# Designed miniproteins, single chains: the designs that were tried, part 60

Each design is a single chain, and the fold is of that chain. pLDDT is the mean over its residues in the fold that is shown.

## One batch from the design tools (miniprotein)

Design m2196
Fold by ESMFold2-Fast:
Structure m2196 (fold): chain A 58 residues (1-58)
Amino acid sequence: SLEEFNEELEKFFEEIKDKLTPEEMKELVDKVLEMAEEGKSLEEIKEEAKKFVEEKLK
């Protein structure tokens, strides 16, 4: 489960890394780590990360 979590999160980051600046990517990573420490699910983390990316691409 943790291994699957890590693999899916890595795939998501690979898809978006070319769309964000290094600073925006760091901000997203920090936000993801914060959510994971709070015990949020992978689904919740992905939804918040997707919103973050969509807002930055506007």
Scores: mean pLDDT 76

Design m2197
Fold by ESMFold2-Fast:
Structure m2197 (fold): chain A 84 residues (1-84)
Amino acid sequence: SEEEERRRLIEERRRRAAELAARPENAALIAELEEAAARDEEALEERVQALLDRLREEGDEEALEELELLLEELAARRAAEAAA
């Protein structure tokens, strides 16, 4: 069913986001985005927008998807920290 397929895709996306964020090669990017967030929200938004614009200009759909997953994981981590 579409509901079961949607659930499977959501679970897969969540797992991919967490695994991608845990990779050593992404540690520097995550640290950079966390540092930007600590300075101010506008700095984070500007940095994110610059990365998205660059990848869109390059037509790198895989890198765009990976960045979106990393941003979803970062948002989840920030929300969890704020709730604590």
Scores: mean pLDDT 77

Design m2198
Fold by ESMFold2-Fast:
Formats: C-alpha cells, structure tokens, sequence
Structure m2198 (fold): chain A 69 residues (1-69)
C-alpha cells in the first residue's frame, strides 16, 4: 500500500539521521514528481550515512509511489 511505502521511506531516512522536516520534504517531492529534489535529498541521506543499498531501496520506493499516483 502507499502508506507502507511511505513508512518504509521514513524508517530509512530516520536511520540515516534525516530530520522529520527533511523526510516530509522528500515525500512531498515524490508526490510532486520533483526528481531534482528527490535526488538532492538522496545525496544528502548518503552523505549523512545511508548505504548504497539503502539509497537504491529509497529510489525504488520513490519510483513505486510515483507509479501509484
């Protein structure tokens, strides 16, 4: 479900040390199909400590949400 995809994104970004404000910006960017903002925040998550595998999962989740909306 959309709710489960969004919750998984929140868990991964919190693990990377992202703030709730940054997480909300990421989700809103996905819903707007603003890939520039999505990619900017993925780079930020990577620099904050997300693994390459976690960044790949975040990108896949974002693409799945866009496909559903």
Amino acid sequence: SLEELIERIRELLRKAGMSDEEIDEFIEAILRKDWETVDRLLVKAYLRGASVEEIAELRELAEEIVALT
Scores: mean pLDDT 89

Design m2199
Fold by ESMFold2-Fast:
Structure m2199 (fold): chain A 64 residues (1-64)
Amino acid sequence: GKADELAREAKRLVDAGVSAAEAGLIVGRQAKELGITPQELIEALRKEGMSTAARVGAALALSE
């Protein structure tokens, strides 16, 4: 689903040298625009093996 696509994008950003927190913020903002819930995105990020910093960044963006 879209949350899984965003979690893979966050991983690509980190692999490209973006910080985990910034990658989380970027995909969290995209998730908010797409109507993806915080729980769906955070679970997708966890499943993709993304760090706590990325998940916190995503949660912060979704609460903006």
Scores: mean pLDDT 86

Design m2200
Fold by ESMFold2-Fast:
Structure m2200 (fold): chain A 66 residues (1-66)
Amino acid sequence: AARLFAEGKKLLDQGKYKEAIEKFKEALSEQPTAEIYENLGRAYAKLGKNTEAIDAFLKATQLAKA
């Protein structure tokens, strides 16, 4: 999980949003966390996928127990 999440963040910083989404989804399959969902939402937002971005951010909030 930690390695896949770190790779996803690096890809996001490089503007490789589709590849970042793939790594975040792999990280979520190992260990779902609010931080991974938050970064998945950021990647979707960068691609203009606003509905998917909102859904990911809502899941992040739910996992943070806010």
Scores: mean pLDDT 82

Design m2201
Fold by ESMFold2-Fast:
Structure m2201 (fold): chain A 60 residues (1-60)
Amino acid sequence: SVTVTLEFPSLEAAIGAALSIIGDVPEAKVKLEGNTLTATLPDTPEALAVAREVEARHRA
């Protein structure tokens, strides 16, 4: 499994990202702690691509 931890500027942004991840990878386990999102995804090429895309958007 792959774990991604991202800090967002708002709770609404974190919730949006969590919903996006679950929509693309229903097996993903997400945890919200304030503005911090921790997502654990299956170790598949599809899930890894989603994790990398979310990380890239957060860094942009």
Scores: mean pLDDT 77

Design m2202
Fold by ESMFold2-Fast:
Structure m2202 (fold): chain A 73 residues (1-73)
Amino acid sequence: MIEEEAEKAKEALLKGVEKAIKEGKLEEFIEELKKQKKEAEELAKTAKDEEEKKAAELAAKAAEEAIKYAEEL
């Protein structure tokens, strides 16, 4: 299920933020998240398959939420 995959991806990104903080690489990880968000947004815009488009939109949203979480720290 696309929603279940998106939730797991979001959890993975949040764990990635925590790991980056512990390693002192938070800013580098935020830049990577911004890149992933941009790529997901482009995929959502160009995807011809409805499921692929929804997956990309959810991925972009997950990256955005992870960026906000990291920036609020």
Scores: mean pLDDT 78

Design m2203
Fold by ESMFold2-Fast:
Structure m2203 (fold): chain A 81 residues (1-81)
Amino acid sequence: LTPKEQAEKFVEEVTAEFPQFADKIKAETEKIAVGFDYVNKGSVNKEVFADGLAEVFQTELHVPKENAEGIKKILMKVLNE
């Protein structure tokens, strides 16, 4: 998968599990794709990226901690494919 395809798959899975945050997360798709690109070329560690993105969702998008942990699990699943 390309970084764009990984980001689109992640956003699709998050939209299915947490539809209440769909619009907020879809707006971040391009930034998420950049993150996948950095991980794929070894510039950023998978767990560091996942933790950082979950923190951004909590602090910037005001996603509750429990939902952000669920989103992080979906992200790690896509990163490990």
Scores: mean pLDDT 81

Design m2204
Fold by ESMFold2-Fast:
Order: sequence, then structure tokens, then C-alpha cells
Structure m2204 (fold): chain A 77 residues (1-77)
Amino acid sequence: PELIEDPLDLLTPRELAVLGLLLQGHSQAEIGRILGISPATVSRHTRRILEKLGLRSLEELRRYAEAIGYLEEVAKL
């Protein structure tokens, strides 16, 4: 979809799960354990999230999530 109300709608459900856990302060190893995937797969999802949102770092991602109120959505995951 070209027009979206929430930029996070660009992310797949798996990428949203990884994003939520990253914003909660979990490491790649912890996220892999929680989701049943390898840390390398978590790293790949993190890269795709940053690419889709036009961000360069986890710091930019956190600032972006705060700006759009996603920290409240993360609490529901």
C-alpha cells in the first residue's frame, strides 16, 4: 500500500515482533530465544526494518517509535 496511516504498517508481523522486543531493550540473542529464531535472523529482520523505515540505526528507530507513539503498541505485544 502506498498510502498508510502508520508507517509501521510497512513491517511484516515478524518484523513488528522483533521491533517491539528491541524497543523493550532485549538483545538479539534474547529476541531469538523469545521468538524461536536465530540471532542472525533477528539481525536480518532489524536491517529490513531500518531499510523499510529509512532509518540508519537502532537509536534513530527508537526516536522514530517514540515520535509516532509506538512504545504504547509495543506494550500490547
Scores: mean pLDDT 71

Design m2205
Fold by ESMFold2-Fast:
Structure m2205 (fold): chain A 66 residues (1-66)
Amino acid sequence: SVEDFLIKMLSDPDPRVRRGAALWLGENSTKEEAIEALKEAAENDPDERVREAAKEGLKKIEEKLK
C-alpha cells in the first residue's frame, strides 16, 4: 500500500525523503504501523527537522483518533 511505502521511506538515507514521509503519514494515515514508525522517528531520527515533522504527524493522527 501507499502507507507501507511511506513507512519504509522513514528509513531512507535522505533526510528530505524521511521528512516528506513523516508529513504525509501524519496528514493521511491513522494506521497503527504508521503511528509506531512516527514515534520511532520522533525520538530517534538523527535530523531534528525529521523529528519535528514526525511529532507534528503524531499530533495530527492522535487528533483524528479522538
Scores: mean pLDDT 85

Design m2206
Fold by ESMFold2-Fast:
Structure m2206 (fold): chain A 62 residues (1-62)
Amino acid sequence: SGIESGLEGVKDFVEENPDVKKQEEALEILKKNYEDETNEKSKKALKAAIEYLEEKIKELKE
């Protein structure tokens, strides 16, 4: 599945893909989407998704 804007989509992706490399790839996509986004509401959603995914990657690297 593709990663798009939205925290729920990222949560689903993490459940389907408990692999650090896949989650790191998804994080880079979200960061790029955040840089390209001009709508403040969408930026806040992307930031929340990025922070969630960064925390999950950190847990996997423990």
Scores: mean pLDDT 76

Design m2207
Fold by ESMFold2-Fast:
Structure m2207 (fold): chain A 65 residues (1-65)
Amino acid sequence: SADEHLARGRELMAEGKYEEALEHFQRAIELDPNNAEAYAALGVVYEKLGKPDEAKEWFKKASEL
């Protein structure tokens, strides 16, 4: 489920595995395109990856839901 991918992504974030977390948050959005929490989580991942411009776009999408 989308919630399972969101939870797994958060575990990976805690482990510093940002690329793997990105994949799980992306899958959460594929399963539930209206999941604002998953879009916000992608924003955080992009910040951790040193991509602030991409992070801003994902946070913007989260706020539009």
Scores: mean pLDDT 85

Design m2208
Fold by ESMFold2-Fast:
Structure m2208 (fold): chain A 96 residues (1-96)
Amino acid sequence: MAASTVKTVKKGDLKPGETIEATATFTNTSDTPATYTAHFVLLYKDENGNIKAYVSKTETVTLAPGETKTLTATFKNPSDKDIKDAEVKVVLTQAD
């Protein structure tokens, strides 16, 4: 079994060139090596108030029994416009 903690980060309007980061921490509580994947998604609200995905990053780590690792994703607004109501969500998966 894996123990996982995730921090969802809200920034409001992400200005051109500003960054937002999120972390996911995994601990392998099993007796075998296990592979964990964190999908980080930068979300925004469109003009109709709907939550949309702007960009995603995926990071993978293999942990030995009892090992803990923190995965971090940093997103930068590469555009010339504000990203409205910016928030990073994290989806965690385990491959066995």
Scores: mean pLDDT 75

Design m2209
Fold by ESMFold2-Fast:
Structure m2209 (fold): chain A 82 residues (1-82)
Amino acid sequence: VARELGRKALAATDPLERGRLAIEAGAAALANPEDVEGARLAARAGLEAVRAATTREELALGIAGALLGIGALFLAGSKEKI
């Protein structure tokens, strides 16, 4: 789920849709921290949404998606060592 949403976010050409999908991907990754790749895609999608943002709303959505993805990566990293 997180991987699919993250890929859709990265493929989105509309900045608002990209940010919204990044939030969904980040939330999905946070709910399933075993999916390290999904968390990475969510974090990347959120950061790309921030870079593409031209309005406050787009920026806020991108930041939210990036933070959720990064949080999921941090949680996943705490469980994986080797």
Scores: mean pLDDT 73

Design m2210
Fold by ESMFold2-Fast:
Structure m2210 (fold): chain A 61 residues (1-61)
Amino acid sequence: SKEEFEEFHRLYNEVMKLVEEGKYDEAIKKLEEFLKKSTDPNIQESAKILLERVKKLKEEK
């Protein structure tokens, strides 16, 4: 939905800021919480891709 897309867009910006600040665990938690309530399969896929990227970045630090 448009509402879920807008929520994901806000989440994406917040996650990128948290990653820049080195707050990987907080970013991961926010993405996992979003995925539990997400109903749009395209947005779920985008959020899963972002979650895997953040997890990989945490391992590389």
Scores: mean pLDDT 84

Design m2211
Fold by ESMFold2-Fast:
Structure m2211 (fold): chain A 58 residues (1-58)
Amino acid sequence: MDAIKEAILKVEKATGVEIYTEPTGDVEKDLKEAGKKAAEVAEKNGYKELAEEAKKAV
């Protein structure tokens, strides 16, 4: 779980994009969805290494 949180923070800091997902009440599921979104945001903004880091964390 810590790896997912770290990956999300790195992507937000690098891209300036806030990673937001609708909370479902399942913290683990919500974190995995946020991590996947972070990977997608990083990839689309040209941060390929951050995208791979986020994918590995999920």
Scores: mean pLDDT 76

Design m2212
Fold by ESMFold2-Fast:
Structure m2212 (fold): chain A 67 residues (1-67)
Amino acid sequence: AAMDENAEISELIKQAIENKDTDPEKAREYIKKLAELTGISEEEAEKFVDNLIKARDGGLADARAAG
C-alpha cells in the first residue's frame, strides 16, 4: 500500500530528525534505512533530513541566501 509505505518513510524521517539531536549514531542508522527504502544514496538521505531540520529551525533564512 502506497500510503502505508509513505507512513513508514515519514516515521524513519521523524526518528532520524529526533535522534540527530540526542543520538547522532541512531539518526545515521535511520538515515541508512531511509536511503534503502527510498532507493536514494545515504548521502542524499542525510542531506534530505538535514534540509528538513533546517526548515523546522528557519527555512526562510536559507531562502534569503538563495541566489
Scores: mean pLDDT 73

Design m2213
Fold by ESMFold2-Fast:
Structure m2213 (fold): chain A 61 residues (1-61)
Amino acid sequence: DKEKVQEIAEAVEKALLSRALTPEEARELALKLAKQRGIEVEVEILSVDGVVVAVRIRKKP
């Protein structure tokens, strides 16, 4: 499960490097990837002026 969380985090980070994401877009992407992998995650997003600068993803207990 930790490996799946890391894969989701890496995918979201790659998306951030490719284009600016809104908090909503980043959250939706993370949740979609988690559902595809059969896990539940908590998503924390740091944004500046509506643009995501950091995302933290953790497995939900």
Scores: mean pLDDT 79

Design m2214
Fold by ESMFold2-Fast:
Structure m2214 (fold): chain A 86 residues (1-86)
Amino acid sequence: MLSDEEIEELRATPPEDLTTDPISGLPISSGPSVRLPDGHIFHVSDLIGYIVKTKSNEDPISGKPIPEEFIEEVRKMLENGEWGEL
């Protein structure tokens, strides 16, 4: 079993080999994704869905505010179809 200290270190360290979206649990390689400043990676659609439902610009994992520039970039990817059709 991992010690409490090891668990805290894993929580504080940016996730290594994070291949799944924490919101949907789907593989990141299955679609367009964005990496937030805390190191977590989300599918563009899942991150937008979360923001719309919560009406908050806060990261769902860290609680830190998501920079406006990331919100704008994600919105542009959806509007311009640069990531392809669903």
Scores: mean pLDDT 60

Design m2215
Fold by ESMFold2-Fast:
Structure m2215 (fold): chain A 65 residues (1-65)
Amino acid sequence: MLDANAQAALLYNAMAGYFIKKGEYELAAELARKALELAKKSKSPEAPELAERAEELLKEAEKGL
């Protein structure tokens, strides 16, 4: 199962996606950056996928800025 860092990254990714849909790109970018940092610190097998998702969300949020 996900470690604490991976679980937190999953949550921040979900929040970033929500705020992108609401058009709050600055907040979404901050949340995606936090998710990426947490995913990079995680030792979970799912960490690379969470980091990739965070990078996708960050790029999408930054394009909205």
Scores: mean pLDDT 84

Design m2216
Fold by ESMFold2-Fast:
Structure m2216 (fold): chain A 61 residues (1-61)
Amino acid sequence: SAENLRKAAEELEKQGVPQEVIDLLRNAADALEKGDINQALIYGTAARQRLKELGLPVPPL
């Protein structure tokens, strides 16, 4: 859900994860709230890929 993505972004920001990942998660949440499922998937997939590249745990998005 959009709320879960925003909470994940807030928690990761507190952990010092790069702002690029935080912005992708927030953009995915915004897209979900607007009903743009395709855009939400694009942003969510990009965030997941960046977390993998950083060696960080990837939540189901």
Scores: mean pLDDT 81

Design m2217
Fold by ESMFold2-Fast:
Structure m2217 (fold): chain A 70 residues (1-70)
Amino acid sequence: MKEETEKVAKEAQELAERAAKLADEKGDYTSAAAANLLKAAAEFAASLGNLEEAKNILEAARELLKELEE
């Protein structure tokens, strides 16, 4: 379980990092701030072993990245 949480959280951090970079390149300060917050939240969820929260953050990171790719 903790190992799975760590894997999910790592994926969320990677997607959030991509979103942060893309938002920064576009000058979208709100999305850049949101992406950086998701990165921090994913790291915290991993530290607590909270799989459900890690999955929620992963989904949020995916949606943010999708919006920025439009």
Scores: mean pLDDT 82

Design m2218
Fold by ESMFold2-Fast:
Structure m2218 (fold): chain A 74 residues (1-74)
Amino acid sequence: MELEREIEIAMLIIEAAVVKIAAERKGNEEAVKLAEEAIELAVEAEKEEDPEKREKLLEEARRKIREAKKLVEE
């Protein structure tokens, strides 16, 4: 189902944007950069027609969001 994938990507972008805002408020430049990269990867995944390449982009985006969250929580 295409709609479920669209929702997953949209939620990932929203999560990354929230993390970026939190990082910016804390002045954590590294976390801001990671969150921005995650947004870019998620947007690229939305445009990607190859399911395998799309999943790799989403995996990378999720990884960067996790790292950014850790930095913001410190």
Scores: mean pLDDT 83

Design m2219
Fold by ESMFold2-Fast:
Structure m2219 (fold): chain A 68 residues (1-68)
Amino acid sequence: SAEEEAEELLKRAKELKAEGEKLLEEGRKILAEAPEDDREALLEGIGLILRGIGLIFEAELLEKKAEE
């Protein structure tokens, strides 16, 4: 049913949003704690932030689809 499909999309959206928020927090922590000359830590932190943003955006698309 449409209601079951909407519930499944919302569940997945919630999981992706939680994962994305964790990656954003991890990335921000790495960037805050990294020495200015630690290029590898800076790239890791930026990479985690970009991945986190991507997952949150995917979650928002699923939430929008569930409302249709």
Scores: mean pLDDT 85

Design m2220
Fold by ESMFold2-Fast:
Structure m2220 (fold): chain A 62 residues (1-62)
Amino acid sequence: KKVEELKEKAIELWNENRYDIEKLNKELSELIKKYKLKPDELKEFSEFYGEIASNPEPIKLP
């Protein structure tokens, strides 16, 4: 559940800040720290974010 919330927030941050990679990375790092994900959840999020970062267009929230 925490990883799902982080995924949604990551999509929002990506769509808002995808042209400002430095700001995006800073905000994502702080968000990840705040969520205190378990190793398994962090792996799932990293795989998900890799997919987002490969797409230059905005991602729709589910």
Scores: mean pLDDT 70

Design m2221
Fold by ESMFold2-Fast:
Structure m2221 (fold): chain A 80 residues (1-80)
Amino acid sequence: MDGVEGARAAADSGGGAAGAAAAIAGTGGGLDAALAGASVEEAAAAGAAAGKAAAEAAGASPEAGEEAGYAAGLANALGM
């Protein structure tokens, strides 16, 4: 499957560390915003921004980092 192979290829090219950093940053950003009383949209946006920045810093796709961060931020806002 193209998505699974793409993720594995990214991990093998050093993208695994970049993807993990983006997910962790997005989770943290979204969670911090939600705990500070931000709206669901603000928490998701904070997660997206953190994930994008982490992906860019690691040389990964900013779009993939933004999507992962948004999902993590939204999940934290909805789960808490």
Scores: mean pLDDT 64

Design m2222
Fold by ESMFold2-Fast:
Structure m2222 (fold): chain A 61 residues (1-61)
Amino acid sequence: MLSKEELRELGKKIEELAEKYNLSEQQLKRIALEAATLLDQGKSIEEVLEEVEKLAKELAE
């Protein structure tokens, strides 16, 4: 399970991606849910960060 600090860094990354790709509230919610699912599956923080960035880019297209 991730530490509080790692969860905060994930939140910051999602916020950065929202600003960078001009994501809507619905797109942000989708990214947050995907991150939560990956964390529940036991993925590392690095893997989760890669997947949320990939999803943000996909949604911005």
Scores: mean pLDDT 78

Design m2223
Fold by ESMFold2-Fast:
Structure m2223 (fold): chain A 82 residues (1-82)
Amino acid sequence: METVELKAVIHLPRPLTPEQAERFAKRIEEKLKSVPGVLKVEVKATPDRIEVTVTMKKESYEKAKQALSDAALEVNREAAAL
């Protein structure tokens, strides 16, 4: 099975509390794990950024990339409203 790895950094519009950062990181992880062909998701949250590493089947790269972009936009929107 051919796999690829996608790494992304989501910059937050404002510093988050540890609780908020963990909550957003969990949501991103769950969103990505729901994508068919995603095999592994690692998320590291800091107050200013969320770092995501996704391992997926090559044919799922486009869908995983889109899901990551959607999750990043959702998190940025919610973080800006806090």
Scores: mean pLDDT 81

Design m2224
Fold by ESMFold2-Fast:
Structure m2224 (fold): chain A 93 residues (1-93)
Amino acid sequence: DYERLAEILERLAEEVERAAKEGNQFDVDVYVALAIITLNIGRQAAEKEGDEEVAELLRETLDRVSAAHNAGDYDGVVEALREGAERLREIAK
């Protein structure tokens, strides 16, 4: 259920935002890693089901999260995760 995946991505965004605000780089890195793993698992599941639109969305979201994290742009990580979750919910309707 893509609604559940969207909920997980939103929770991860909240944790990244909290950790970044607190200056806890270790927790930021942990939650970003969990987001990347979650997005990859979701993408592989969507590909197996033939849901190309969802698979493409999750790949794009993963690329945005990775790029923002590599740039030290944690606001960008949070934005990418929240936008990905919102778009996933729109497709799941």
Scores: mean pLDDT 89

Design m2225
Fold by ESMFold2-Fast:
Structure m2225 (fold): chain A 60 residues (1-60)
Amino acid sequence: MIEEEIEYLEKLREEVEDEEAKKKVDELIQRAREAHSNGDHLTALELLAEAKKLIDEALK
């Protein structure tokens, strides 16, 4: 589930044209990958939710 969410958000991030928003999304996805690797699944999900929120805002 978490890996599928990361792949989904990585595809959506390709549509983001705002440089600052894209950078923040990349940082959140990277932090989510690290949290997931450390077994911190709740933090990973929270970071992915924040990344998705930024993508949704940037694509309006």
Scores: mean pLDDT 82

Design m2226
Fold by ESMFold2-Fast:
Structure m2226 (fold): chain A 62 residues (1-62)
Amino acid sequence: SAEELIERAEKISPELARALRNALERGLVTNEEAEEVIELAKKDPEKAIELLQKRSVRKLTS
């Protein structure tokens, strides 16, 4: 499922797909959180990248 999520992100933005792969591989976001980011990216890719970064940072600092 993680690879399918990354492939979906790649179709929207290669930058988002790279960031999402990194976050998923390190366990910084769940598959469910990744799906929320992808759905947001369909409307606003920049906001989706910001959400992904905020979630990743919060996980690392907790």
Scores: mean pLDDT 80

Design m2227
Fold by ESMFold2-Fast:
Structure m2227 (fold): chain A 100 residues (1-100)
Amino acid sequence: EEEKKKIIKEMEELAKRFADLVREATGNESLAQAILDLAKEFVEAIEKGDKKTAARKLISLGMLGLAAAVEAYLQGREDVADEIIKLTLELIKKGEEALK
């Protein structure tokens, strides 16, 4: 119970850092906002006990992470693209733990 709240907080902090990095690296405000919105929707689904919706939102969040990494790479920011991938994997791992 307390561990679940901690995981949710860690996910919110990761999502914010992730969105900030995407915004800085790509200049794509819509992509950064979509990441924040999906993370929020994931947390709301978890709080409601809707694991199916939460899993779908987590998959969508992962897909946006990969899209952001590709965009950063195409803008010549390869080191940032690698960091985006690492943050995406971290966020997926935390989301998976929240779903248990």
Scores: mean pLDDT 82

Design m2228
Fold by ESMFold2-Fast:
Structure m2228 (fold): chain A 64 residues (1-64)
Amino acid sequence: MPLMSPEAIRALLYIAAAEHFLKAGDLEGAIEYARRAIELAERVEDEEERERLIAAGEELLERA
């Protein structure tokens, strides 16, 4: 298993939370967790991983 940074793992957890809120119709919760995921993703050292996580968070914001 490739080693992921703590920031990347936390960003993925917040992305999952945002997806759950979006499915539940809680747009405020979805936006809040998606924004937090993007903040954590910006701290990820690996450029490719950072770009993917930011894109995932931004996609959730667009769907909310």
Scores: mean pLDDT 81

Design m2229
Fold by ESMFold2-Fast:
Structure m2229 (fold): chain A 92 residues (1-92)
Amino acid sequence: SEEEAGDLVAEGKVLFYEGKYEKAIELYEEAYKLAPKSVAGAAALLLRGEALYKQGKYEEAIKDYEEALELAEAAGDEELAKMAKENLEKVK
């Protein structure tokens, strides 16, 4: 399911760059449910937060960035952790 979660994250990114934020969020949510305590799960929350930010849902975006940071640090993914920290600084 982690491999399937990674595929859903990749598909969600395509939708995000097309401006289809609601559909992207649905795919990121499904990816997180398939592998919540993984690098793919951390990436899904980070990207869901970015889509929520694009929709003006700043409080929900902050929550996703904070949880993505915790998951990225637990998974040992320093790049994802850095991205989550950078996104948190932008929403101040």
Scores: mean pLDDT 88

Design m2230
Fold by ESMFold2-Fast:
Structure m2230 (fold): chain A 64 residues (1-64)
Amino acid sequence: SDEKAKELLEYAEKKIEELKKKGLPVPSKQLLLEWVRKYSKEDTLEEAKKKFDEELNKYVKENE
């Protein structure tokens, strides 16, 4: 669980840096950590990443 949360956080931080480089809206650190905690409960890291990507893409679209 902790290992998966750490891996998901590292993935999420890379995605946030990509958004910053493109000048796109980025969630607060607090919101990012809430999503990592929420999705790290998924059975697999791949499912966690997919759900994180869907949440992040929705955030970007709604705040663009």
Scores: mean pLDDT 84

Design m2231
Fold by ESMFold2-Fast:
Structure m2231 (fold): chain A 82 residues (1-82)
Amino acid sequence: SAKEYFEEGKRLFEEGKYEEALVYFDKAIELDPEYAEAYYYKGLAYEKLGYTELAIEYLEKALELDPNYEKAKKKLEELKKK
């Protein structure tokens, strides 16, 4: 399921395996295109890899899907303030 792919991606992210985590977040998004939390973690993974512009794009997508996503909003504000 989308949630199972997301949970595996999150586990890989927490282990510092950001590129592998992205593969699983993408699988989650393929199954559930409105999965705001998967977009949020995809943004975080890109930030960890040094791709700030991509991180911003995916954090904005998370907020478009869930306008009350406080974690995405705060992270987006942080990255835009550089």
Scores: mean pLDDT 88

Design m2232
Fold by ESMFold2-Fast:
Structure m2232 (fold): chain A 55 residues (1-55)
Amino acid sequence: SAAAEALAKKLGISVESAETILRLILAGDEVVRRVAIHDGGLSEEELDALVAAAK
């Protein structure tokens, strides 16, 4: 998905890994969400927009 490609580019990871991250966040994984924000340099708003686009 375009959201997974955008997240993969932002985090410097594979698209497959980004798809897994987005699916885990959609399932309510708060730990994965926090890691993406704090280690990935994403704002909560930016990540929430990507998660919404992945839906």
Scores: mean pLDDT 80

Design m2233
Fold by ESMFold2-Fast:
Structure m2233 (fold): chain A 62 residues (1-62)
Amino acid sequence: VEERVLQELIRAGTAQSASAIAKRLGVSQSTVRRALKSLEKKGLVQAVKEGKTTLYAVAFRK
């Protein structure tokens, strides 16, 4: 799921909510959140807070 979540963020080209990603991939929001957490740990994705909602965007760290 991590690879699919990362590919969806690359395709979108903008920050996405876990809910939006889950809907597009046809998986649960909990599954997407777990994948996003793993990707953040690897430095491939960054969390951006917008009010009450957290959005996620691709982050390239060398």
Scores: mean pLDDT 75

Design m2234
Fold by ESMFold2-Fast:
Parts: sequence; structure tokens; C-alpha cells
Structure m2234 (fold): chain A 82 residues (1-82)
Amino acid sequence: MYRLTATLEVPSRDAAERVAARIKELAEKYGAKVTVSITETDDGALVGVRIEAPSKEQAEKIAAELAADPEVTRLSYRIEEV
């Protein structure tokens, strides 16, 4: 099993809620377990993500789709075996 931990910077709380919804749909599509948190900031919001995927390939596909999200201004992530 592989864990993807990510932090995404987004321009607003509304963008964070849309991104969080897309992340949940993405995790469901790949059969992964997901936890999402939103922290509001003065300039926007941070979306914290923890995903447990059955394979490294699925974790990498999810990370790539997070990086491709047009509302994400900055992405930091790591993938680790658990």
C-alpha cells in the first residue's frame, strides 16, 4: 500500500472546496482512501490531502492529476510505501 501526502495552495476558499471535491472523486475513481482538510488563509486556502492507494502507479496517477488542476497555484507532495 502507498501513501500520498500533499499540500495544495489555492486562490480562495471556494476554489479549495471545488479542488477538495475533485480530489475525493479522483480517489473514489482509483479505489483509494482519502482524507482532505481545508485551512483558510488571508490570500486563499490550503488543501491538505492524505491518500492511501493500493499501488505506486495509482498514487503517481493521482499526484499527476493534482499537479494538473488549474486552480492549484502550488503543490507539495510525497509518496511513501506503508
Scores: mean pLDDT 84

